Designed miniproteins, single chains, continued (3). Designs and how they scored, part 101

Each design is a single chain, and the fold is of that chain. pLDDT is the mean over its residues in the fold that is shown.

## One batch from the design tools (miniprotein)

Design m11506
Fold by ESMFold2-Fast:
Structure m11506 (fold): chain A 86 residues (1-86)
Amino acid sequence: SIEEKKEEIIKGLEELRARLRALLAASTDPALRAVLEEMIALIDETIEKIKKAKTMEELDAILNEFEARFSPLLREARALLAAELA
């Protein structure tokens, strides 16, 4: 059902958010902290949109928008993390 799919996706996003919050707590780099905060804000926005979705088409549109907005932030965060670990 759509409700089961929404619950599954929200759980995954909440787990991702928890990991990003842990990284944010461990980071002292202002650039990395800013990207992590933006990623967390996007997850929070996306969870609220998913809760309001009434159709599978709306859910798919929300997830496509999330991927498009999240992917560049994830690439930036990975680059900053790689620089910090070098």
Scores: mean pLDDT 90

Design m11507
Fold by ESMFold2-Fast:
Structure m11507 (fold): chain A 66 residues (1-66)
Amino acid sequence: DTEALARAAIAGTNAVFDALDKGEKSKAREVGIQAARTAGKEAGASPQALDNAVRAVETVADSLLA
């Protein structure tokens, strides 16, 4: 659970930074969330772990886009 959450959060956060590097500021949040969901699902994350990872990625994206 903790490992799956970490995997999802890392993947989502990396996707946010990658989108920003490409100049896709308006899409950074969306691609981060999608990456977190994909990585979490592949890691077998529980629904709660997925929700927590998505929330963490949303917070990171919102902070960077403020």
Scores: mean pLDDT 80

Design m11508
Fold by ESMFold2-Fast:
Structure m11508 (fold): chain A 68 residues (1-68)
Amino acid sequence: MTLEEAINKVKDFLKENNIEIDEERFEGLVKTLKWAFENGFSEEAIKIIVRGFLKKLNVPEEEIDKIL
């Protein structure tokens, strides 16, 4: 999974599910993902970062599993 793919998956999921998010909060995720990719984090670690972000938005784990 590329950085762009990870960002687009989250962005599309939020739009499709009408989940409201503050732009600053989304930019925080983008910055965290950039840092993780720059530091050689595994695909599994990237998925953990995305999962944690979506869980904070009260997204059920079953819905998160559909996109990861």
Scores: mean pLDDT 80

Design m11509
Fold by ESMFold2-Fast:
Structure m11509 (fold): chain A 61 residues (1-61)
Amino acid sequence: MKRYYVVVAPEARERVRAIVEKHGGRLLQENDRAVVFEAYLTDEEIEELKALPGVLRIVEA
C-alpha cells in the first residue's frame, strides 16, 4: 500500500476515519472547512473512499 493525504468535508469525517484507521492512518489537520487524514491505502480502499460523499481529494504523499 502507499501513503496518501485524504481531504474530506467535516460531515464525512466519521465515515472516512474508520477506513483510514485500519492501517494506522491518523488525523493531521482539522478546521471548519476540511479534515485532512494521513492514510495508508490499497487500490480497493482508494476506490471505496472516492465513492463516499464528502471525500474532496486523495493525494499520493
Scores: mean pLDDT 82

Design m11510
Fold by ESMFold2-Fast:
Structure m11510 (fold): chain A 77 residues (1-77)
Amino acid sequence: LSEEQKEALKEWLESHKLKGVTPEAFGRELEKILGRKLSPEQIEALYNLYLEERRKQGENFDAEKAAEKLAELYEKL
């Protein structure tokens, strides 16, 4: 991911840290930020990482850290 795409992802995650996000809404936003379609399997893998980061951090959710980890996983898909 570009730095601009990581920043967009971070801002979106920050705006939703107090609200649950569905896999469908998550996938749509990622596709917008990336400018490309993702497979259901890619969306599932990325969404599961997002949920794990929220679980680990709770009320102290670090959107920047989550965005970096999502970018790292995306590069491996």
Scores: mean pLDDT 77

Design m11511
Fold by ESMFold2-Fast:
Structure m11511 (fold): chain A 89 residues (1-89)
Amino acid sequence: GAELEKKALETAEKALETSNEAIRLAEKVEDRRARLSAESSAGVGHIGAGTAKLLLSKGHPEAALEVAEIGLESAKQGIKAAETGELVK
């Protein structure tokens, strides 16, 4: 239904934006391991957002929401990795 499609799209957009924020934060991280972890998690977030949009275009909103939520969680982990890396002097 329209409500599920809207939720899936909004979640996919948030996953993309959160992934982009994780990459931006990672650029400030001097610790190589933390930076790579943040970038890797952001990459999974980007893949999740793209896959969710593709599933929406094919009429699979339930699967799109599930994939978008996985992508968003990965992107959030990317932000945490970057923030943890910035705390390492």
Scores: mean pLDDT 85

Design m11512
Fold by ESMFold2-Fast:
Structure m11512 (fold): chain A 98 residues (1-98)
Amino acid sequence: SAAADQALARRAAELFKRAAEDPAYVPQAVAAVTELSPAVGASVATAFRDAPLQSPQAQEALARALGERVKAEVPGLSDETIAEFTEALTAALLALGA
């Protein structure tokens, strides 16, 4: 349902915020995204693994692309929820890439 997808996307964003401070939260964040979209979850796992090898510009572009994929694959998410997901993922990738 759209309500369940919204709750799961917000849970993923919260876990990205936690992962930015503690990488131990990365597996939980990946699991939440995988439940929302298996393909995006796999891409998020790869993004976290490769974060130290990527420029900040590449990490920001990847987070935007993943946010757009979630928007396309999960109808019923609000623009606010997609923005929060994308912002939180960007912050987590930048933190883990440092």
Scores: mean pLDDT 87

Design m11513
Fold by ESMFold2-Fast:
Structure m11513 (fold): chain A 58 residues (1-58)
Amino acid sequence: SPEREERLKKYKEILEKMSEETRQSVRDALDQPPVTPEQAEDREILREAMEEIEKKKS
């Protein structure tokens, strides 16, 4: 969906500005169970953005 794609792009830009240390903290937070269904979807998008950045760096 357009909204999901926009969120993914925004998360990628934010993550690119973060240090490696900060990105590791975000990844650690993603390992915790989501509190709400809304957070679960956002976490999925954020995880996908993180994986794309790591893939790009490799």
Scores: mean pLDDT 76

Design m11514
Fold by ESMFold2-Fast:
Structure m11514 (fold): chain A 91 residues (1-91)
Amino acid sequence: MEARRLYALAALLQMHLEGIEVPEEELRRTLQTVLGLSDEEIDEILREAEELTKLPREEQEKRILELQRKIVELLGKDAPAEEVERALAQI
């Protein structure tokens, strides 16, 4: 599901901006168990996150907001806002 991929990417960028360092093995495990992503999907997300982290901080913040808006659009009509906020708060 595209929303899970976008959520994972937004979370990784947010953690990077906050200076949160998590080992890759632990990130992979979390993404597999919490979001149900495959190793191939995780590899793609990690590569995309690495590319985006090379951008200036302000541009990274804009990308996170764009990703969050897309997630809300994909989930927003059928998922209560409280469930979306709860899912975001778990990362």
Scores: mean pLDDT 72

Design m11515
Fold by ESMFold2-Fast:
Structure m11515 (fold): chain A 75 residues (1-75)
Amino acid sequence: GDAAAGAAAIEAAARAGDSLTLNEVGEAGGAAGSPATGGAAVGVIAERLGEVAGDARIPAELAIEAAREGAARAA
């Protein structure tokens, strides 16, 4: 899997804006060829915030942390 590529894509998207939606976190990982990393990052966010809507704004800091943890889980 391209877990590192998925994490890098989520991190780049998060840094380009102040925040990502939960859906954008998953989509960024998938678009980079790692839907497993995208899904794992979404899972990390859900573990920290509980159930949130797909359009909920996730701060860049949390999205970056979730991407890194998600990539570790997906590898």
Scores: mean pLDDT 80

Design m11516
Fold by ESMFold2-Fast:
Structure m11516 (fold): chain A 97 residues (1-97)
Amino acid sequence: SHMEKKAEEYVKNAENAARSLVELTKQAGDKAKDSILKAAETALENVRKAKELDPQYARKAAEIVVKGLEEAAKNTKDPELKAELQRIADEVRRLAA
């Protein structure tokens, strides 16, 4: 249906943002802090939008997004960036609850 396709688009956008987030930590590291945080916020926003349409799609997106945020946090040596990525991961987990 149209709603299912739109929910799938939000899931795909969240997953793409999570992949971009991880790639930025591997390629540019802490030098890309602002871009990393923007990608993390984009992933969070798309999980929120997926939940508005169907909580099941938010749950699917949240699993991938949380894993991406946790991997990015492991790749980061900046304690402030680690803390912010963990905060966003916790917010995504709450959306999936």
Scores: mean pLDDT 87

Design m11517
Fold by ESMFold2-Fast:
Structure m11517 (fold): chain A 65 residues (1-65)
Amino acid sequence: SAEEVEELVEAIRNRDLETVVRLAPALFAAPLSREQLERIREAAEEAGDTNLAAQADARLAELDA
């Protein structure tokens, strides 16, 4: 949901690893919009979370396939 995406974005920015580990797998298992994926990627890049940024980039690439 949009609320869970915002919670993940906030957790990434705050370096709340417990919340990121809890939310990210469930969110990436579900369909995400380009806007949601771009928000997650931006937050991950700002926080230096290279693994999460790469996951968002991979999902964005799938939208173009």
Scores: mean pLDDT 82

Design m11518
Fold by ESMFold2-Fast:
Structure m11518 (fold): chain A 92 residues (1-92)
Amino acid sequence: MPDAETVERQKESLRERWEEVKRAMEELRAAGLEAGLNVVDEPTEEEEIASALALAENEAYKRGLDPRKLDAEKVVELLRELARRIRELAQR
């Protein structure tokens, strides 16, 4: 698990690229709704950033990636891949 200093640096990186993170999280929520999942409506920017990092960290662990090395680009990549998999499961 990354330490508090690493987590704060990662959150700052996500804030710098907020529009990309926001779009990735909106896509993930849309995929969840298509799958019949209950998702949070209209979260705050800070709630979205915290959720994005937590979800990307979990996906990094599943893929054998170092969660301490997640930047905004990698977080967005992992979130988009998660949304794609959720949609595939919903279509099954």
Scores: mean pLDDT 76

Design m11519
Fold by ESMFold2-Fast:
Structure m11519 (fold): chain A 83 residues (1-83)
Amino acid sequence: MTPREQVEAIERAFRILDGSEPGQTLSPEQQEILERAGRTLERLFRVSDPEERRELGVALQGLADGDEEGRERLARMIERERS
């Protein structure tokens, strides 16, 4: 899975959560997206220092706002974790 695909999964997870009511049954595809996004975020937070966690927060806010810079920033952070 590429860094951009992982960013797309996180963005889709944000859209699922924003569009879903408490107790709503999610499709298997939606559930898989949420699990995949959660694993990626947990990994990023685990390996990040305090400054990188601050950068991650900015990237996630940009992604939630539909900002392309937020997508690119998050993709770079995922790529760095792999290196």
Scores: mean pLDDT 76

Design m11520
Fold by ESMFold2-Fast:
Structure m11520 (fold): chain A 65 residues (1-65)
Amino acid sequence: MKKVELRSSPDTSEEELLTLQHVARTLEEKAGVEVRIVPSERSMTTDEIHRLVSKVTDSLPRPPL
């Protein structure tokens, strides 16, 4: 099972933090991965978040056709 970390900072706005929490919950429920939000000095960029989401979804098993 893949483990994914999202980064927040003291400068992270409440809306940005909610977005990180929403992404974490969505990945946990839909992808079955464990997600942690870790404090860091700088927030993740949108590109970094997008890359993590893409990597997680790419490793999901496809439904049978």
Scores: mean pLDDT 68

Design m11521
Fold by ESMFold2-Fast:
Structure m11521 (fold): chain A 94 residues (1-94)
Amino acid sequence: MLAARLAALARENLASETNESVRMHLRLLELFLSGSPEEEQEALLEEILAQIDSEEVKRMAEALAEVARRLRDAETEAEAERIVAEAAARVHAE
């Protein structure tokens, strides 16, 4: 339920977002949270990355996949909020 709500939030933000880089991140996040099997997510990620010759985007997609996996495993909203806060803190620490 929580992963589905987060996927819906990503789709809602994608509808109003005009920045193509941000749209790409939202699409990847929605995909990883949609409950598709890990093998399907991995195959589609490889397909997307094959079209993008950028190591920066590749690293970002891998980081988003890890965050999405943790969010999918989260059983409570509080746990999901902590995962997001930890991810944001890591980005800020760079």
Scores: mean pLDDT 62

Design m11522
Fold by ESMFold2-Fast:
Structure m11522 (fold): chain A 64 residues (1-64)
Amino acid sequence: MELVEKMGEESTKLLRENADNPDRELVLRLTGRALAKIGIALSLELGLMSEEEAERELAIIEAE
């Protein structure tokens, strides 16, 4: 339990230490898009979202 909290703190520190790295912004953008797509796919599979809603959300993500 404490280990998970420490891992979260260490991840935050690593992001701060690399705040001036331009590749960090690209990595965060790509990771954010991937997580959003996963969330949409899971919502569709679980029946929490219609196919039309999923297509609209994916189109927004793909359009940047």
Scores: mean pLDDT 67

Design m11523
Fold by ESMFold2-Fast:
Structure m11523 (fold): chain A 87 residues (1-87)
Amino acid sequence: EEPRWSREELLAAADRAVETYAKEYNLSEEEVQELRALLEELVDRAVALDLSATQQERLLNAAMMLWMEGRSVEEIRAALERLLAAL
């Protein structure tokens, strides 16, 4: 069986990342909610596509990077769809 994180493990990691970023970058409650929703959507997609642990990590890291750069949720989705097509 290919090594991969479970949906529960990925959601726990996403929650931890959101908490860390919120504290470090002094994010508003609205920004925290937006980031959490985006990461939950990506976790569901990673699970649906049966991605490996390395692919899951790459996807989530790419999303966080783009969000921190100020990209809109729609722009992030478009960029990640291109990334997923290349996996």
Scores: mean pLDDT 76

Design m11524
Fold by ESMFold2-Fast:
Structure m11524 (fold): chain A 70 residues (1-70)
Amino acid sequence: DYQQIINDIMTDRDKTSQILSSMTPDDFDSLSDYAESQNDYDISQQFRSISDSMRQTQQRNDQFRQRLDQ
């Protein structure tokens, strides 16, 4: 249930850590889309920011890996 996931992320930091460890940027994009459909614009923007941050981190890690794989 996306509503429970959103509530857990916003209210419980321990749950947030567990949820983040199991999710991909695409999952956060889906949560953002769901929040937007429920008119939760602020939550939607937060999930978009998390997704973008994760993608940037992944891109940097890929570049670092390529440098090691010489």
Scores: mean pLDDT 72

Design m11525
Fold by ESMFold2-Fast:
Structure m11525 (fold): chain A 89 residues (1-89)
Amino acid sequence: IDELAQKVKEALESKGIKLTDEEARAIALFLYRGLSPEEVAERTGLSVETVKRAIDKAVEAGLLKKIKTPDGKEIYVPTPYAWLLVDEV
């Protein structure tokens, strides 16, 4: 998780988007699987506000996209661009 969070931080900083270590860890969890902001907040111990700021930055960078589940919930999932960043050796 820490290595993935570091890759996320470096990728966004290369685009001029600054992340805290907590924001980078939150984004790394969304890249691992599709989750709601509340689920990531619970798993990281971060506030929902911090997670939402991380989501906004990741969406701006093209790493995450919002999708609507069949039951109407909104979750965030990795884009194809994010896959390329996390699958590098």
Scores: mean pLDDT 75

Design m11526
Fold by ESMFold2-Fast:
Structure m11526 (fold): chain A 58 residues (1-58)
Amino acid sequence: MYVRATKDYTAKNEKEGTIKKGTVLKVLGEVDENYWLVEVGGEKRLVPKEVVEEIASP
């Protein structure tokens, strides 16, 4: 599964990923109701579900 950033997001801590609007990210798993675990720059990072949308595979 993949998600696309609907807006820019700046990481609030070292566990989160900073992403730009329009960035497509591979989802590695669901952490909780509010966060996806995604691959950002070869690293595992958390991003809020509210700043991304689910998309078909690129």
Scores: mean pLDDT 81

Design m11527
Fold by ESMFold2-Fast:
Structure m11527 (fold): chain A 78 residues (1-78)
Amino acid sequence: MTLYLVTVTVKREHAERNIEAIREAARELGGEVVAVDEGEDEVTIVVRLPSREAAERLAEFAAGLEGTTRVEIRELPP
């Protein structure tokens, strides 16, 4: 099983709503939020997912949220 990380960066003013939406979406996809890093102007949310398909679905969902500035998918080495 290859694990994937999706890193979502959101504007601070949208962070509360986006974190809740991302947490719910991650749960439905069999993943979990593993880190939330709060900066002054932006918040970075890191989600671990069980497959590439789940990671791509979460990334697409997150990219559609208002206030999302960056979405990145990374494969975790075996």
Scores: mean pLDDT 84

Design m11528
Fold by ESMFold2-Fast:
Structure m11528 (fold): chain A 68 residues (1-68)
Amino acid sequence: MPSAAEFARALAAWELRELEREGAPEEFVRQVAAVYDEVIAEAERNPEWSWEEILRRAAARLAEVRAA
Protein backbone atom coordinates (compact mmCIF):
# COMPACT_ATOMS: atom_id res chain seq x y z
CA MET A 1 0.00 0.00 0.00
CA PRO A 2 1.22 3.57 -0.58
CA SER A 3 2.19 5.56 2.54
CA ALA A 4 -0.29 8.08 3.95
CA ALA A 5 1.74 10.95 2.46
CA GLU A 6 2.04 9.23 -0.96
CA PHE A 7 -1.72 8.60 -0.96
CA ALA A 8 -2.44 12.22 0.02
CA ARG A 9 -0.20 13.53 -2.80
CA ALA A 10 -1.85 11.20 -5.36
CA LEU A 11 -5.33 12.25 -4.18
CA ALA A 12 -4.36 15.94 -4.43
CA ALA A 13 -2.92 15.52 -7.94
CA TRP A 14 -6.05 13.67 -9.13
CA GLU A 15 -8.54 16.16 -7.63
CA LEU A 16 -6.71 19.27 -8.88
CA ARG A 17 -6.34 17.79 -12.37
CA GLU A 18 -10.09 17.05 -12.50
CA LEU A 19 -10.98 20.57 -11.33
CA GLU A 20 -8.77 22.06 -14.08
CA ARG A 21 -10.30 19.67 -16.65
CA GLU A 22 -13.81 20.81 -15.61
CA GLY A 23 -12.81 24.48 -16.01
CA ALA A 24 -13.17 25.34 -12.31
CA PRO A 25 -12.22 28.96 -11.44
CA GLU A 26 -8.49 29.42 -10.73
CA GLU A 27 -9.27 30.89 -7.29
CA PHE A 28 -11.25 27.77 -6.31
CA VAL A 29 -8.44 25.51 -7.60
CA ARG A 30 -5.98 27.48 -5.43
CA GLN A 31 -8.22 27.06 -2.35
CA VAL A 32 -8.49 23.29 -2.94
CA ALA A 33 -4.70 23.10 -3.45
CA ALA A 34 -4.19 24.85 -0.09
CA VAL A 35 -6.47 22.28 1.61
CA TYR A 36 -4.45 19.41 0.12
CA ASP A 37 -1.15 21.06 1.14
CA GLU A 38 -2.40 20.91 4.77
CA VAL A 39 -3.59 17.29 4.39
CA ILE A 40 -0.23 16.25 2.86
CA ALA A 41 1.65 17.96 5.73
CA GLU A 42 -0.54 16.14 8.29
CA ALA A 43 0.02 12.81 6.49
CA GLU A 44 3.81 13.38 6.51
CA ARG A 45 3.65 13.95 10.30
CA ASN A 46 1.45 10.84 10.74
CA PRO A 47 2.87 8.09 8.46
CA GLU A 48 0.81 5.44 10.34
CA TRP A 49 -2.53 6.92 9.13
CA SER A 50 -4.70 4.82 6.81
CA TRP A 51 -5.79 6.05 3.37
CA GLU A 52 -9.34 6.14 4.82
CA GLU A 53 -8.20 8.67 7.46
CA ILE A 54 -6.61 10.81 4.71
CA LEU A 55 -9.86 10.72 2.68
CA ARG A 56 -11.90 11.67 5.78
CA ARG A 57 -9.66 14.65 6.58
CA ALA A 58 -9.59 15.88 2.98
CA ALA A 59 -13.40 15.59 2.71
CA ALA A 60 -13.95 17.52 5.97
CA ARG A 61 -11.66 20.41 4.94
CA LEU A 62 -13.13 20.54 1.42
CA ALA A 63 -16.64 20.71 2.93
CA GLU A 64 -15.51 23.79 4.91
CA VAL A 65 -14.24 25.45 1.68
CA ARG A 66 -17.53 24.68 -0.10
CA ALA A 67 -19.58 26.03 2.84
CA ALA A 68 -17.63 29.31 2.96
Scores: mean pLDDT 79

Design m11529
Fold by ESMFold2-Fast:
Structure m11529 (fold): chain A 68 residues (1-68)
Amino acid sequence: AIEEARKLAKQGKYDEAMDVVARKGMKLPKSISESRFASTVAAESIRNPEETDPVVRAEKAARRLLER
């Protein structure tokens, strides 16, 4: 699930990455939206400006949202 989400995020398809995580049976809160995911990715880039890899930022965002 996370690995497929990373591949989609690498292609710039962050909305589809979240959809894949949800469809693989990972029960995400209904409140987790595409905009929430994008804002979390943005927050990660602010926290770690040295990390410019969008795949790593998307993975951290997905992990953070899944922990909530």
Scores: mean pLDDT 58

Design m11530
Fold by ESMFold2-Fast:
Structure m11530 (fold): chain A 59 residues (1-59)
Amino acid sequence: SSMEKKRLEELYRESEYSRETLEKGTKDGSLAGKDAAANAKAAKRVAERGRRLREELER
């Protein structure tokens, strides 16, 4: 349905924004040491979630 697609698109945008923010912080050094490792792990989880949302949207 149109509403379900809009919700999935919103979730995908939120997921991508979170991933980009975490990756950017890790790369530009604003997140360092222990926090950098934790954020890299979080970014991988967010990317996997985004991949699943993308697959659902492309059906």
Scores: mean pLDDT 69

Design m11531
Fold by ESMFold2-Fast:
Structure m11531 (fold): chain A 64 residues (1-64)
Amino acid sequence: MEAINKAVQELLKAEEAHDANLQASALVELLELLKSADADVKKKVAEELGVSVSYINKRLAALA
């Protein structure tokens, strides 16, 4: 969870900075950490980012 929490913070910082490249790299790092995470962890991350769990699952499928 610590690594996932840090990745979420980095993604939120990139969103605040409106830096598309930083957002993309931070999202990929977060998704790599979420590959083996439980559904509950994915739901909590989705809530923190203001997105749906379906969005995260679609991004994970695209990454694979």
Scores: mean pLDDT 77

Design m11532
Fold by ESMFold2-Fast:
Structure m11532 (fold): chain A 71 residues (1-71)
Amino acid sequence: MELTDEQLEALRRALELVLGKESADRIVEQVKGKTFEEAKEIIREELKRKGYSDVVADQLADYIVELARKA
């Protein structure tokens, strides 16, 4: 199932705390219309580009997506 507008806003807030507003806004635009699994992949790759290790990127992406799912 695709993320709802409320879940997208929750995701944006969580990403803003971790990566800052500019990165959060850009990532949210990329994940609009996508599933939670697709969003997790996009967030993981973005974290890896920012210099996070594979393990840390996986753990943070999972945590951020779970916060949005509960919104």
Scores: mean pLDDT 81

Design m11533
Fold by ESMFold2-Fast:
Structure m11533 (fold): chain A 72 residues (1-72)
Amino acid sequence: DEAARAAARAAAESRAGELGTKQMKLVNDILSGKIKPEEVDLETLEALRTAFKNMGDEENAKRVEELIEKKK
């Protein structure tokens, strides 16, 4: 019971860590200009907007939100 829950949590944390690294790389690539936000799909842009808001980066969050509006 508890062992199975601990194993599931460890697997989820490992997967979340890898996904988090990929998301941070994408954010960094967009901020550095390697990837233009308009080249990213709508769902990914919405996730990035949320990430920027969580980081307190309201300026980039608004920029991504404007790009989301243009893709609708």
Scores: mean pLDDT 67

Design m11534
Fold by ESMFold2-Fast:
Structure m11534 (fold): chain A 97 residues (1-97)
Amino acid sequence: MEEKKKRMAELTKKLVLEAEEEGKKLGASEEDIDEVIATIQAIGAYGAYGVENPEKREEALEEAREIAEQGKEKVPEMAEVLEKALEEVEKAVEELL
């Protein structure tokens, strides 16, 4: 379990760094980039919860999807970044089962 939590934390950190880089390339404001980073951290936290609690995995991923949709509504120009982050977290949760 420790190792699975570590892998999810490392993935979330990677996704945050990638989102910051892509946001800067897109010319997004610091405020919009920070909002997307906060959204990715929340998605990663739900992913970690789903890995730690496999019986609640579907429920945790449902919350992650909802948070991603809210983030896409707030920062439409980075919607693709959020979609990719959600996809990577969902994939990691499946692989870490």
Scores: mean pLDDT 85

Design m11535
Fold by ESMFold2-Fast:
Structure m11535 (fold): chain A 65 residues (1-65)
Amino acid sequence: REEKLRELAEEGKRIAKEFKNIEIELHDGVVEVYVEEMTLEAIGAVIRVMGLAFEAGLSVKLHLK
């Protein structure tokens, strides 16, 4: 789903700009989300990414640092 993958990429770029403690990587059909510190705002961003990834047919893996 090319359109959903573009949407996910744009949201990932926006999150990376807005949240310095969140890193998002796409690896072999899995969206890997790295969070330095879990805040309420970070949880909200993670939920949005999970929703977009599932719509794009991707799995999400969450890493806490």
Scores: mean pLDDT 74

Design m11536
Fold by ESMFold2-Fast:
Structure m11536 (fold): chain A 80 residues (1-80)
Amino acid sequence: SSSQQALADLQISLYDTYFDKLAELLKKLSEEEKKKVLELTKEGVQSRLDWAKQVLSDDLYQRIKSHLDQQLQKLEDIVS
């Protein structure tokens, strides 16, 4: 539905902003702090994806999941 598409687009936009800010934060943290922030971020993303799976169509869920997986990989590359 158009409302589900708008919600998916909003979530992607908000997460893009959030991940950009997290990437800048991670650059300023110790290696131990980076790992803790990454783990908390993964838990938060998983919680959001669980919610999205219940609310959104499979196609929109996969779109959000793919996008968030790519953003998490970028953060993991900063932490490694």
Scores: mean pLDDT 85

Design m11537
Fold by ESMFold2-Fast:
Structure m11537 (fold): chain A 92 residues (1-92)
Amino acid sequence: SVEKLLEDLRAMLESLRDRRPPPESVRPVLKELHELIMKALKENPEITDEEIEEGIELLLKGLDKLAEDPEKLLKLMEKLEEFIAELKKKKE
């Protein structure tokens, strides 16, 4: 379910934020989360296309910045957490 996916993603983001920026070893986890989120969002008509597009763009930018700018990756993870919070508000 989308709700479980969002909870799991939030927990992962909180764990990563509490530590130093992720090394290359975290990249496969972020890619897996991206694919799961994309599938869940596309299968749920309650979520708007604009919200899906924003989530996708944030995840893609995070992946692109893993090797180049760890500080930007942390900022993108923060924005993704805010995006998840907004999705939950809309569901309630």
Scores: mean pLDDT 56

Design m11538
Fold by ESMFold2-Fast:
Structure m11538 (fold): chain A 71 residues (1-71)
Amino acid sequence: ASKEEIIEAAEELIKILEETVEPSEEMKELIKEYKELLSREASKKELEQMYSKLFDKFVEEAKGKEVVIKP
């Protein structure tokens, strides 16, 4: 995947979290860290690693919560 594709996927995940699910404090911290990496022009590899962490945390939190996705 390209760096742009990773950024797009991460932005979509964050949008879902902000619009449909109230994120935990830990998840909010990870989102903040991701945005900081973007502002510092982090490498594609660093962004991929952060996206993986965000996705894994989202999946784990979603298992214990009722997730509603807006149409």
Scores: mean pLDDT 72

Design m11539
Fold by ESMFold2-Fast:
Structure m11539 (fold): chain A 74 residues (1-74)
Amino acid sequence: SALDEKIEEAERELLRRYLEVMASTPAEQREAVEAQLAAVFRETAARLKKAKTVDEVEEILREALERIDEIARA
């Protein structure tokens, strides 16, 4: 379905951003950043599973990316 395809696309985008952030994170901060990102991904996965529309998936992805960016800047 279009919904399932959009969820898979969102999951791929989140993985791409995870890899980008981890590649740019100093070694001494990696454990802490990874733990924070893991928490965002667990919450986001639960929200995506409950999403009923493509628009909801896009909003969930947008909010998750904003939280990842905040973690990357801290």
Scores: mean pLDDT 87

Design m11540
Fold by ESMFold2-Fast:
Structure m11540 (fold): chain A 66 residues (1-66)
Amino acid sequence: SEDEEIEAFLKSRGLEPGEEKLRIEVAAGLARIMRALGYSDEEIAEMLRRDGYSEETIEMALRLSE
C-alpha cells in the first residue's frame, strides 16, 4: 500500500508521518502527471525542488510515481 510505504519510509528516517505524508502524496501525484507529459525523473526532481519540496519527499514521490 502507498500509505504503508510512505509511513515506513518516514519512520525509517526518524520522522513522524503527519503533514509530511500528505506532502509526499501530493508530490507523487504531481510526479505521475509530469511523467505522463514526458518529463524525465531529473526534470521532475528539479521542478519539485523549485516548489520547495525536501529531498526525502522528492525521493519517495519519484518511487511512488512509478
Scores: mean pLDDT 79

Design m11541
Fold by ESMFold2-Fast:
Structure m11541 (fold): chain A 73 residues (1-73)
Amino acid sequence: ASKEAAEKAKEVLIEAGVPEEKADKVKEFLSKQSVEDTAKSLEGLSEQLKSQGKDDEAERLKKVSEELKELAK
């Protein structure tokens, strides 16, 4: 679950214009966290992307975060 979400987050970050090396480091960080902590991290990243005007990418990360929150229950 966390590894799959981390991979999706990397893809969204690359589409948002984040350099691949930085996106890969974020994926590595997320993949080592619990499902709940990964969901919180994705929510934070979604808010950052939204503040940068990248609403589509922010929406995708928010959906992944919400799916993880349901899986953790």
Scores: mean pLDDT 79

Design m11542
Fold by ESMFold2-Fast:
Structure m11542 (fold): chain A 55 residues (1-55)
Amino acid sequence: SAQEAAIQKQVDAMVDAVMAVQKRSESDPAQLAAIRDAATAAFTAVLQSLAAKAA
């Protein structure tokens, strides 16, 4: 749906912003991958919860 696409786009933008900051202090690709996965899950859950309340 358009709502799911909008949420995914916002999650991707927020995760990319977090990763840009993290890459300044962390060089281990495995740690960066774990941080990205955790941030993606957390932001997706929050934005889906907010979208459900707005509907």
Scores: mean pLDDT 81

